# Ledger of designs, part 87: designed miniproteins, single chains, continued (5)

Each design is a single chain, and the fold is of that chain. pLDDT is the mean over its residues in the fold that is shown.

## One batch from the design tools (miniprotein)

Design m19001
Fold by ESMFold2-Fast:
Structure m19001 (fold): chain A 67 residues (1-67)
Amino acid sequence: DSVEERQEAVRATVERARPALLALGVSEADLDALTRELLRQSHTLASVEEAIELTERALVALAIRHQ
């Protein structure tokens, strides 16, 4: 796959989780900062599947931190 496909997968995964994370008290600024970091990391990943897994794990960790 391409870098663009990995970046799109990251963005799509974040956007699906956004309403739930905001409801937990995560700020838009924190979510945007995490998204930028995940997009940076996606350049070094081997696949779209790895990008999705990394993103899901990071979003879960962020949600736990705000509980």
Scores: mean pLDDT 83

Design m19002
Fold by ESMFold2-Fast:
Structure m19002 (fold): chain A 66 residues (1-66)
Amino acid sequence: MVRIEIKEEGDTALAYITVEAPDRAAQEALLAQAEARLEAEGWEIVDRQVHTVGNVTYAALLLKRK
């Protein structure tokens, strides 16, 4: 499962991504897909913080409009 929450402030945004999957490879693939979707929507990832707790990976991204 993937959840994405975005808080936009003009040309910048904070994105919070939660990825839940049974293995590390699946978690990494789902996070990469979520990040690719944000870039396809016109966002540039300028800072990235990721941490994993059990079967859940949390990412906090600082985004800027391209």
Scores: mean pLDDT 84

Design m19003
Fold by ESMFold2-Fast:
Structure m19003 (fold): chain A 93 residues (1-93)
Amino acid sequence: PKLTVTVTPKSVTAGQDATLTVTVTNNGTEDVHVSVVVFDSQGRAVAGDEAYVKAGETKTLTLTVPNAKAGDTLTVRAFADGELVASDTVNVV
C-alpha cells in the first residue's frame, strides 16, 4: 500500500494522558480503510481510531493514551485492509 504514516510526538510525559497525532497520507490510487492501534509494553491496546482515507487524501487522527506509564514504550501500528502498513514507537519519559 502507498501510505505514509507519521506519529508525533516521539516522546510523552509519564503520569498524565498522552496525546498522539497520527497523520496518514494515501499516495495510492484507491481509497483505503485505515485502523490505528497503540499498544503498551505489555502488548495491551491502550488507544485506537480508524479513518477512511481517499486516494490522494491526508487524514489526521488524534489518539489519547490514558495515564502513560514511566518507562513504557508505546507501539503505534497502522493497518490498511487488515495488513500492517506502518509501525512506530513513542517513549514515555
Scores: mean pLDDT 84

Design m19004
Fold by ESMFold2-Fast:
Structure m19004 (fold): chain A 95 residues (1-95)
Amino acid sequence: SELKEKAINVLKEISKYLTPEEQARINKLIEEIKAAPEDELVSLMSKAISFISREVRRRLAEGRITREQAQKIVDYISELSKIAFEFERERKKKK
């Protein structure tokens, strides 16, 4: 799936700004996305977005990430949200 590949690539880019523990969680989500049927992708993307949003906010508050790095992650979260919306559109069937 082209949308799966786009989601995986965005998650890999986000992981560059995260700790090894957070990267391990993202890698697990990538493997779950690879294995998932199409109807589970929206749920998995939602979980990924929620996890990353919480962690970037925490890291920014701890001073372990800059505002510029946080903004880049937020931009990637926006891209993940767009991909999740496309998965939802495909799940509802092409109109």
Scores: mean pLDDT 79

Design m19005
Fold by ESMFold2-Fast:
Structure m19005 (fold): chain A 67 residues (1-67)
Amino acid sequence: MSDEEIIDEIVEKTGISREQAETALDILQKYYSLLTDDQLITLIAMKTGVSMEQARTILDIFKKNKT
């Protein structure tokens, strides 16, 4: 799937901005294999300003599209 389709799903499910979704996806593409799920959620929330719950939803969408 294209990055654009993943970004669209994140925006639709979380209500965050496209720019926040793009930043979160960039973090996941760089760090997914290096960090735990909890560390990724924390990093996304800190870097984008989204809630921990929104960051978890973003991670779940990413994992579904990577499998």
Scores: mean pLDDT 83

Design m19006
Fold by ESMFold2-Fast:
Structure m19006 (fold): chain A 63 residues (1-63)
Amino acid sequence: GSARRRAEQIAQLILQGAKLQGLKVSSLSITQLDERTVRLDFTIVDADGTLLSTHSRLVRDPP
């Protein structure tokens, strides 16, 4: 669905942004919750693998 495609695009932007800052994404998952809603979960680590932040974002299809 379009929510999953948008979540995949957001995931690519997150990966690119982390790389530009010298950071890494240690985990990234995209989970379909319902027909129009996808959850994007990811973890950011530094170059040494130290945990910096964890995030969860909902991506919804437009009405």
Scores: mean pLDDT 83

Design m19007
Fold by ESMFold2-Fast:
Structure m19007 (fold): chain A 74 residues (1-74)
Amino acid sequence: MKEKVREGIREGADIAQTKDKDERLKVMEEWKKRSSDPKARAAYDTLEGIMLLDDGVDAAIERSKELKELEEKL
């Protein structure tokens, strides 16, 4: 079990480095269908976490711009 989880983490990280956003979503849907497989679950969770971090950075930049614009309107 632990080895399969480790393999899943590596696979999720590899997909995050090598695939664009649309390809990542397609692979995640395939892993989601295999939710009983510990490797597929670990891969899904790893890729989701990486994508959320990427989106979080972009969201933080956008929020910073909005706050600056609001401050200028005060």
Scores: mean pLDDT 74

Design m19008
Fold by ESMFold2-Fast:
Structure m19008 (fold): chain A 88 residues (1-88)
Amino acid sequence: NREEFMEALDKISEAVNRVAKIALDAGKIKTAFLVIAEGHAAAERIARGESLEKALERLKKRVREGMEREGAPEEVIEEVLKEIEEAE
C-alpha cells in the first residue's frame, strides 16, 4: 500500500532529522552522517517489505554503535534513542 509506505517514510525521515540534529549539536559528526545513511537504507528496506518497527530497531542499534564509537555520553545516547522510539 502506497499510503502505508509514505507514512513509514515520513516517520523514518522525522526520526533521522531529529537524531542527526542531536548528534550534530553534540559534535558527533560521523554519527550524524551515519544516521542519514541508515535512514536511506531503512527507506529501501521498507520499500522491499520490511516493517517500520524492524527498520527503527535497526536504526536504534546503528545509532547507539555510532555514538559509542565517538564517545558520546550515555545521556546523549538515551536522548537519540528516545527520538527513534517516538517515531513509532
Scores: mean pLDDT 82

Design m19009
Fold by ESMFold2-Fast:
Structure m19009 (fold): chain A 71 residues (1-71)
Amino acid sequence: MSELEKELEELEKRAKEVVMQLMEAGRVDDANRIADLLREAAEALKAGDLESAKKKIEELQREIERAETEL
């Protein structure tokens, strides 16, 4: 398994927890953004587009960290 696949797997776990907390806080748009980034990162990896996958994983990580700080 590639390092990007491992990184995405760890971020998926964190994203699911953060999305749940954002939904409970009424922050639906922020929850949807994280869910969309997770999907886009997974699709890029599946397509073999490693540059796009890396960029989306970095965006996903920053969005999760921002949400965790604001929650």
Scores: mean pLDDT 82

Design m19010
Fold by ESMFold2-Fast:
Structure m19010 (fold): chain A 88 residues (1-88)
Amino acid sequence: MSKEEVAELLEKALATAEREMTDLPEEAKQQVLDKLRQAVEYARQGDFESAAREVGEAVYTAALALGLSPEEAREAAERARERLLELA
């Protein structure tokens, strides 16, 4: 995919997360949204490695806030990172 297409997908994911993440504590929600915004900016620059890292960190933060163990949160974050890199 082009960097523009990856950035558009991440912008849609950010908009969806902002609407649907009503069950997270506000502090955790803001951290997740900030990481997703950073991922969009990196994707626009064509820096998919940094974009994937930020997506992974966002997933890790959300998973921990939802009560997953650190190990489960790490596995979820790694899977999200891998999926983004496959789109690049």
Scores: mean pLDDT 81

Design m19011
Fold by ESMFold2-Fast:
Structure m19011 (fold): chain A 75 residues (1-75)
Amino acid sequence: STLTEEEKQHFIQLYKASPFNVGYPDSYLESTVTTKEEAVHLLKEPAEILKAFKAPDDLVKKAEKEAERLSKALT
C-alpha cells in the first residue's frame, strides 16, 4: 500500500516522536519511505537493533510495544 503525502508526513512525525528512533533525518525518511510496509519496518527497526546488540529484554519489550502503538496509528 502506497502512502499518501499526508500519511508520509504523519509517519515522519510518529517516527520522530518515538524515544527509540535511530535518528534518520527527515530528508532520508521522505526519500526512502513510499509504502506503509516500509514505514512500519522503520518503526520496528529500533527494537531489532536492540535485539542484535543483546540489550536487556525489558528494554527490547518496551521498544516493541512502542513500535506496535505507532504502527497502529498509521491506520
Scores: mean pLDDT 79

Design m19012
Fold by ESMFold2-Fast:
Order: sequence, then structure tokens, then C-alpha cells
Structure m19012 (fold): chain A 65 residues (1-65)
Amino acid sequence: ISSVVEDLLKVGEETQKLIDEVRYRIENGNLIIYAKTKELAEELVKRAEPLAKKLGLSKVEGYVL
């Protein structure tokens, strides 16, 4: 149980590094992510899908900057 809190903090740190290299916005209930490469955008979409569901968003899309 306590280890779950520590894991969540580590995920936050890793996510912060990714956020510094990307942009995101919410539009019409969808989370839209922009990244410097197509591969990075696709990876971020997969990682952001659980967060999007918690925020009440139905879909996540990724695009290249």
C-alpha cells in the first residue's frame, strides 16, 4: 500500500520530463497531444489514456509538432 504511493510519485517525475518536451490541450472532451516525433506522440497517447479517463475525457490523440 505505501509502495503504491512511492510508485505514483516516480510516475509523476517521469511524466514531468515528457511534458517538458510536448504540448497538450483539451478540445470537445478529447485530449490532444503534440510531440516532436510521431513515435513519441503515439507513446504519450498510450500513457495518457488512463489519465484522460480519470478526467472524464473519452479519447486521446497524438500529433507531431
Scores: mean pLDDT 66

Design m19013
Fold by ESMFold2-Fast:
Structure m19013 (fold): chain A 82 residues (1-82)
Amino acid sequence: MKEEVLEALKKALENIKKYYDEARASTDVETQLEYAKKVERIANLAQALAESSGDPEAKRLAEEVKKIADETIADVQARLAA
């Protein structure tokens, strides 16, 4: 169970990095918004898993996921505002 949580968080980190790259590579506003929504959902799920685990390593991984999600959302919003 504990190892399953860490594995899930590591996969979340890999997925969020892929979505970050795809959002930045996209020139289509609709696609950028879709990836922003996906990273927000992943970050929320990662945070919930880390809190339920009580593991400091899980919390650290969830914080990294959130940081990348926040950067992705901010980048998409900045492009839409320009």
Scores: mean pLDDT 81

Design m19014
Fold by ESMFold2-Fast:
Order: C-alpha cells, then structure tokens, then sequence
Structure m19014 (fold): chain A 65 residues (1-65)
C-alpha cells in the first residue's frame, strides 16, 4: 500500500497544474481503490502498484481532455 500511495501521489503532483483539487482527490481515490481491490484479490504489492497507476492514469487522462 505505501508504494502504491507514493506512486499515485507522484502522478498527482506531476499533473497538479492540469487538475483541480477535487480532480486530484478523485485520481488518488481511484488509484488507491484499485490497489486495495488487487490486494484483496490476492495479488502481490507489485501488481497492486501497477493497477493503481493504470487506473489513476486513465482517470487523469479522461479529466485533462
């Protein structure tokens, strides 16, 4: 979880000028929920980090357009 949180925070920080505070919170929440869901399904922390980044990035991309 800490690695997933760090990766998501770095992504949000990089995009902070393109996203409102509410959009930043949404990207963070989506990423963290994806990581938590992966871990609950029995995935490794490495897989949880990957899924968190993928879902957060998709959400951010949809908001920036």
Amino acid sequence: MEEAEKAIRELVEELKEKLTEEEQKKVYDVGMKAAEAALRAGASEEVAVKRAIEEAQKTADSLIS
Scores: mean pLDDT 82

Design m19015
Fold by ESMFold2-Fast:
Structure m19015 (fold): chain A 71 residues (1-71)
Amino acid sequence: APPAASAEEAAERAALDALRAGLAAGRPEVAEWLAWMGEQLRARLGLEGLTPEEVLARALELSLEEAALLA
C-alpha cells in the first residue's frame, strides 16, 4: 500500500478521489480545470499531450503548494 504518513498526504488522496469522481460524473467545471492545468503544465514544465487523467495524476504528484505556484 502507498505510505500515508501525514495529514497533507491524506488531503492529497481526498482531493484525488474528489477530482476523479467529478471527472467520472462528467462535470464540465472539472474538465475545464484539468484542461487549464494541462496547459499550465505544458507551458511551465514542457509536458505536452497530457490527458485529463495524466493532468490529475501529475498535479497530485506535485505538492498542493507547488501545484498552486503553477496557477
Scores: mean pLDDT 62

Design m19016
Fold by ESMFold2-Fast:
Structure m19016 (fold): chain A 82 residues (1-82)
Amino acid sequence: SSLAELPVELAARAAVDTYARLHANPTAEGLAEARRRGAEAGRKVVEEGGRKNWPLEELLERSREAGEEIGRELAAAAEAAA
C-alpha cells in the first residue's frame, strides 16, 4: 500500500535534502545517489521496525534520522574527494 512507502520516501527525501544543504554544488548524480541510499536505509528501518512492532510514528522518525545520516555521509565523502 502507499502508506507502507511513507517511511522509505521520508528517508530518501531526508538524505537528498541533507546532502544538498551540506554540499556547495550538488551534482545530479550525487542527488540521485543520496535518494537511492536514503531509500535503502528507509527500507531497512521498515524491516527492523516490522520485526520489533514499532508504531508508525517511530518508523517515520527513525527513517528521517537514517536518511539524514546518509546525506551527511555522502556530503563528507564528496568533501574528502575534493
Scores: mean pLDDT 83

Design m19017
Fold by ESMFold2-Fast:
Structure m19017 (fold): chain A 68 residues (1-68)
Amino acid sequence: ALSEEQKEELLEEVREKVKDLPEELQKAIVNMVGELLDGMSARGYSYEQAKAIVEKIVEWFLKEYKES
């Protein structure tokens, strides 16, 4: 299962990747990913599985909102 340290590591990577987006959108994305990571941890997802899912979600947001 995903550890608390691994969860925080992934959240920190997300914060860094979305830092150039508007503050309200940054908060929304980080909160959403945090809740998703909690759900994945509760269901026994590995770090590698969680990281792959989170990276795809962040990439989608960056593509849609890069110039917003």
Scores: mean pLDDT 81

Design m19018
Fold by ESMFold2-Fast:
Formats: sequence, C-alpha cells, structure tokens
Structure m19018 (fold): chain A 58 residues (1-58)
Amino acid sequence: MDDMKKVKDLSISLGETEGAKYADKSIDYLKKGDTDKAKKYFDKAVDLVTRAQIEHDS
C-alpha cells in the first residue's frame, strides 16, 4: 500500500500524468481484490517514473 502512494507522489512531482493514472488504476484494482492486475499497473507506473527521473536528472 505505502509503495503505491510513493509512486503516485513521485509521478506528480515529475509531471508524469500517465504514471499517476497508472498508479490510480493500480489502487483501483487493489480495492477490487485483483492483485495480479494491480501489480501489472504498478510495475508500469514504476517503470515510467524511473525513466522520467533518469531523463530529468541527466
């Protein structure tokens, strides 16, 4: 749970609206009990945030 909130906060800080949307979808699926789908969307959000952070820091 805490990890998903961190990813959402990072997405907002980096201006990644798509990353924030994926984080929201991940949370929504977690609420529905679909852990597999929540994990897939979470992984996509993390990938986008990590990529954006590298590009903005470089």
Scores: mean pLDDT 76

Design m19019
Fold by ESMFold2-Fast:
Structure m19019 (fold): chain A 93 residues (1-93)
Amino acid sequence: MQLTVEVTAPERVRVGENLLVEVKATGGKPQSVRVELLDENGNVLQSAEVEASADGTAKAVLRAERPGRYTIKVTVTAEDGSTAEAEKEVLVE
């Protein structure tokens, strides 16, 4: 089965609140998950790299210090080196 990734995160958070990003990867053998918080210009403001659990799940906590529209970018790398990506927008107020 092809490697796929699903991202669950709030659509809106307040400045300085913890932004919990939950990742579910299916297919292959997920090994690592990179979670990045991007500004409107595509600059990486924060990144976290976590190991995927045996069931393909991973969690990361991000935090935005300024209001704005941000993109959460998730990259999953499987044991065979294949990758899958997903993005989700979050509004910080």
Scores: mean pLDDT 84

Design m19020
Fold by ESMFold2-Fast:
Structure m19020 (fold): chain A 88 residues (1-88)
Amino acid sequence: MLEEELKKMEEDIKEVKEYIEKLEDEEVREVLEKIIELGKEMEKIVRENDPEEAAKKLKELYEKKKETLEKIKKNSDKLVKELEELEK
């Protein structure tokens, strides 16, 4: 079961990477890369810390990554449009 879940995750990651590589919009690509990077940092904080300490470090991460979050927000409309094109 765990082996099948890991294999599915590897296939999903491969598909996401292939999709990112095909994106012609540089701003959308940058936003997706920043989201992935931020997600990895958040996961590391949650894994390595107690819930209370994790909450504190997540707030510190928010302050440090405020510019990145603003860029994600600004380009959210472009990201939504790209995702809608995928459904066609």
Scores: mean pLDDT 65

Design m19021
Fold by ESMFold2-Fast:
Structure m19021 (fold): chain A 122 residues (1-122)
Amino acid sequence: SLVKDAQEAVELAERAAELLDKTLRDVQSGRISIEQARKRAEEAARLLEEARKLMERVSKHPEVQSMAKEAVELLSKAAELAKEAAASEDLAVMAQLLSLARGYVSRALGLGRGVLGELLRS
């Protein structure tokens, strides 16, 4: 169902946001190796790509199409940045890319929750 797809997309994006926040804190505190940060960036990219695919399916519904399409674009950008971070050999560069990804995830979550709210009223 569209509601289930939207709920799952929001939940996956929330999990990615939590992982990004934890990774950024661990990088700032010097508690994480580049190898560990890379694996977390790869996992965040995977979660964001799955959220994007679910939200893309939701974007076929006319009532939420505009909002869902914008969420898809933001999730796609966040996933690309997380993938680029995972390919970095510099923790500082990785942190900058993950911070940008986190910003896109925050905006996508606002839109995704809006999509879910609209679908629940239908």
Scores: mean pLDDT 91

Design m19022
Fold by ESMFold2-Fast:
Structure m19022 (fold): chain A 74 residues (1-74)
Amino acid sequence: MAAEEAKKQGEELKKAAVEGARYMIEQGVSAEKVRGYGEEARRYLLADPALAEEGEKAYEEVEKLAEEYEKKRE
């Protein structure tokens, strides 16, 4: 069903966003740029109402990763 397909797509996009953020951290990208990436991913997902919930969750996970990275750097 379309709703299940949208949810699966949203979950995969959320995983991709989180993995992308981790990759950026491994490359030594600043926490500020990691947050920017999360914000872009959220905007992309929020453009589709069916993916809005997953977009918010993706942003939340990326923000947590960036915050932990910045604290560890300090």
Scores: mean pLDDT 73

Design m19023
Fold by ESMFold2-Fast:
Structure m19023 (fold): chain A 84 residues (1-84)
Amino acid sequence: MKDLKDTSQRMQQIADNVKKGPKYLPDAQKYADDLIKSDSPVSQGVGKTAKYYIDQAKKGDFDKAAKNVQNNADSMKKNVKDSI
């Protein structure tokens, strides 16, 4: 994805799925993998970060992973809004 806005929307989709519970982790993983497969270095970095937290959730650290993914999504949304 070439647009920071598109990357931000994908990160929010990952956060929403992690927040919904363990049964939605496969959907969150798919969105993270889509970002990693992008030809954008920014999208690849965001996807790798999301995947790291999803892997933590799979290992039982679900609450911390959900908070970390949501915080990253919130930060990206703020950066998109603050960019003119």
Scores: mean pLDDT 76

Design m19024
Fold by ESMFold2-Fast:
Structure m19024 (fold): chain A 72 residues (1-72)
Amino acid sequence: SLEELRRQQEEARRQNLLDAAIFTTDPEKLERIAKELGISLEEVEKIRDEGMKQLADDLQAAVDAAIERSKK
């Protein structure tokens, strides 16, 4: 239905903005993303920081797995 399509488009837009927030260090882009999401700059910065921590954790896990493979 048209309503389902609109909902999917809104969800995709929000997800794209969240992904952009995680991968940007530009303060002007972060402010724009915050406005488009309707949240504070502090909330967008928190989302970015949490996303960056997750990426760092995933990278560390991959490194640890590679070290373990080298020992076997």
Scores: mean pLDDT 76

Design m19025
Fold by ESMFold2-Fast:
Structure m19025 (fold): chain A 68 residues (1-68)
Amino acid sequence: SEEEMKEAMRNLLRSILVEKGESQEEIDAFLKSVEDLTPEEMAEKFKEKYPEYKKTIDFALKVLRERA
């Protein structure tokens, strides 16, 4: 479902930011900024801010679509 895919994307983005060492404040701010977006739009915003994760995010979107 779209809601399940959105939650999975949100959890993935949070995990990446935690591993990167981003502050809890910045993680919360980013996730709030994308909370009303689709999973695809969330992924695009994340890749704009963190282009080093483009391949990881593209692969995750593919996996989430295949399992939805």
Scores: mean pLDDT 82

Design m19026
Fold by ESMFold2-Fast:
Structure m19026 (fold): chain A 68 residues (1-68)
Amino acid sequence: SLSEKRKNVSLVVATAIRMTGIILDEDDKKKAIEEINRITEDALKQLSDPDDQQLLLKIKEKYLKQIS
C-alpha cells in the first residue's frame, strides 16, 4: 500500500542520511565502509519489501563506490 511504502521509503532515506554522516565524520575509509555495511544490514532486517531492499542495496553500493 501507499502508506506502507511511505514507511519503507522513510527508513531508506534515514539510512542514506546516516551513511552521509559517516562519510563526513569518519576519515578512515575502512571504518566508514564497515559502519555503512552495519547500518545497511540493520535496515535490511526491518524492510519487508524486496523492492525497497534492492533500492537500499543500490544506495549502499553508490556510497561505497564514492569512498573507495
Scores: mean pLDDT 80

Design m19027
Fold by ESMFold2-Fast:
Structure m19027 (fold): chain A 100 residues (1-100)
Amino acid sequence: SEAEEQRLAEELERLLEEGDVEGAAELLVRRLEEEGVDPEEALAALKAMAKKLPKSREAYERAGVDLEELEELAKKVVEAPSLREALVYYLKMQQLISKA
């Protein structure tokens, strides 16, 4: 429901504001499991998205995003051994983009 999606968004925002990126990633993993999402398929999708980062490089540069840090985080998503680890780096990428 929209109310459940809103509550999830609020809990994620709180964890990220508190600096608990690993807790936020764990919450997302649990939510994906509840929705019946395959963790390996979700991990593959995150890695595919991170690999496409060079196609958006100019847009992020114009937005004032730290490209060196963004590219390093994207590399860590691609190299992540688990969905939880990939989500930690993905959330850090989102925080970096949001600060620009």
Scores: mean pLDDT 83

Design m19028
Fold by ESMFold2-Fast:
Structure m19028 (fold): chain A 115 residues (1-115)
Amino acid sequence: MKKKITLRFEGPEADRPEIAERLINALKEAFKNKSIFEAEVRITDANGVVREIRLTFDIDKKEITIEIRVDGRPWATFTVKVDSLEDAIRLIRMLVSGEVEPGEYLDLEAPVLRD
């Protein structure tokens, strides 16, 4: 039977790097145990805007589904194929650490996904 790992994190923007590190550690454990990985991250910025990021990793399909809400409203939903643990780690770091906004990441990959 496959074990399901579900995580929830909430904090200010200053906590994004710590949340990213904790998610990466849990993802590594899920890969080792071939578990389904689900994570929900809620970040409140300096202006009181709440960003919610939901991650679902299907290890068998090698796909991460990402859902983003801003102030409880759907902003983006996309699925990314990941061929390795390292690719999944990079994606989580970019999305959660705030180094790259999800829209910027999608814009960088849009020419590859346009068919």
Scores: mean pLDDT 69

Design m19029
Fold by ESMFold2-Fast:
Structure m19029 (fold): chain A 92 residues (1-92)
Amino acid sequence: MIIEEKPSEEELQKAEEIVREFLKKKGYDFTDEEIRILAVYALKGPRLTDEEIGELVGVSPERVRELFSRLQKEDPTLIEDIREEVEKKLAE
């Protein structure tokens, strides 16, 4: 799927709520910043650069890279699980 537009604030807010509830159920303690990074990634995913995700969230691209590197090391399936949950909940 070719994504030409940034997610709307409404789509991003809904995805943030889905990510927050999903992580809470899994017993994870994430910051609002980290939840927003993951929500943007879940909505637009691997189509966005770290720079584009950083711009949308209001953080540095280095912060985006640090989060994904940490998650890949600590729980490599978590990012995919988050994307699947967001896709499922948005389709409901």
Scores: mean pLDDT 77

Design m19030
Fold by ESMFold2-Fast:
Structure m19030 (fold): chain A 78 residues (1-78)
Amino acid sequence: MEIERILRELGLPVTPERIARVKEEYDRLKNMTPEEIKEEGKREAARLKQLPSPEERSRYVDERGADNAAALRLLKLE
């Protein structure tokens, strides 16, 4: 599956739960306009800047940011 390949390329664990989350993000993002996708990217950057420590930022990236990044990569391959 393309999602599994993307997760491996990003160095992330390939689990059924993560694959399901990436599919949900992909379905959400593919129904968004280019302006909405751009705003989502700005919100993601703002959230990362507001996290008070490198440890919290890393935790955020490992969970939410990774799923979002995989979904965006899948969208670009479409």
Scores: mean pLDDT 70

Design m19031
Fold by ESMFold2-Fast:
Structure m19031 (fold): chain A 96 residues (1-96)
Amino acid sequence: SLEEKAEEYLKKASEYLRKAIQAGDAGDGAEFRRYGEELVRYSELAGEYLTKSKGRTFGEATYGVAAIGLASLSTTTPNSEEAREATERLNRIANE
């Protein structure tokens, strides 16, 4: 189901959030950025599936989690094109 897919993607987002925190604690900025990007990507997918199954409100909640990941990415790579594109994609999903 759409809900099962959303749950699967949320689980992946949580996994990458933990990995990003571990990389940050280790002082590995490159891994912190990479895992932050994956956190954003899976949160975006979860938001898309939640929006399709439950409507915008649940998609907005998932966008909040992705925004935390994007903030982490922006801290390590300010004004990166990847961060800008990720923000645009998340906003598009949240508004659908």
Scores: mean pLDDT 65

Design m19032
Fold by ESMFold2-Fast:
Structure m19032 (fold): chain A 77 residues (1-77)
Amino acid sequence: KKEKAEELIKKGEEYVQKGEEAWRRGDFATAAENFRKAADYYGEASDLLEGEEKRQTSINAVAARLLAVGAEVDGWL
């Protein structure tokens, strides 16, 4: 469902922004949690998509996961 995927992508984007804001404040634990939520939303959206949109959304999910790992090690990556 296209509309559901779009909604999930927007939620993923919101959580990336929240994670970045928390990281900028030095709140790495909150940043990691928000990036994990973003990855989960992008992953769920990717499951509803096909082709290039699925591929791009999957890449966004992986990127968010990497940001979460970076936050967990208390540093920027």
Scores: mean pLDDT 81

Design m19033
Fold by ESMFold2-Fast:
Structure m19033 (fold): chain A 99 residues (1-99)
Amino acid sequence: SMLKLAEEIRNSNREELEKKLEELKKRLEELKKKLEEKGLTPLYEKLVAGLENPESSLTDEEKQELIERYESLSPEDKKLLEEAVEIDHLIKLIEKKLK
């Protein structure tokens, strides 16, 4: 679960965090390949950008397009996209903690 992963990150030493970072990067690469195969990479990139800078990343028109695109996805594609976005966020959290 994401909560368990976040708690493990909080309680981990540098060596454990570096190992976890490598595992998460490998998993994200596998997910990115699946996103590319499904034509979901542009939507993934917009979602990641929106989470990094929510106030300046998207216009109201772009937000509406993003919502409509996301809602049109199958449950499987939504789950894939959500997992990839969550893992990217965890990678950035670990990288920030290691810096």
Scores: mean pLDDT 77

Design m19034
Fold by ESMFold2-Fast:
Structure m19034 (fold): chain A 90 residues (1-90)
Amino acid sequence: SLEEARRHVRRVVESGRKAVEALKQGNLDEAIRHVREAIYHALRAAPLLDPETAERVFKLVDGLAKAVIAGDVETAERYVKELERLYDEL
């Protein structure tokens, strides 16, 4: 179901945005919590997406997670923008 996949990818984007905002505030614990939520929704979306799109979602979420752990706000923001673009293409 594409609609269910789109709902989960929207949640990935929303959680990614919250992770970036928490990181900008210096709240790493909150940023990691939001990244965990993004990973959860990516896992729920994957079986509902074509394999190429699922792979793209996982690569972007992995990049976001690594940027957040590194405290790299600029890189984390770029991954969120790419996730937003992917969501708009669904």
Scores: mean pLDDT 91

Design m19035
Fold by ESMFold2-Fast:
Structure m19035 (fold): chain A 85 residues (1-85)
Amino acid sequence: SRADDIAAAQAFAEELVQRARDAGGTASFSLSLKPSGEVEVRITIRANGQTHVVDLTIVVRDGKITEVDEEGLARLDAIIAELKA
């Protein structure tokens, strides 16, 4: 259902935001869910006077994440690694 798809996308985004917070940043997210099951996830991270914005796309089907934008996830991972250094 749409509710299950939204819940899956939200849980995914909350996990990414928590990783940034665990690394010492302040983080938030926004979601744009399309009827196709494609979801644009925007993660905003603030740390040490800098703001980072990462856009990544995921695909949700039947309440499950089936595809993730590997490039977007890699950019986020790089930012989190810098916060931990």
Scores: mean pLDDT 85

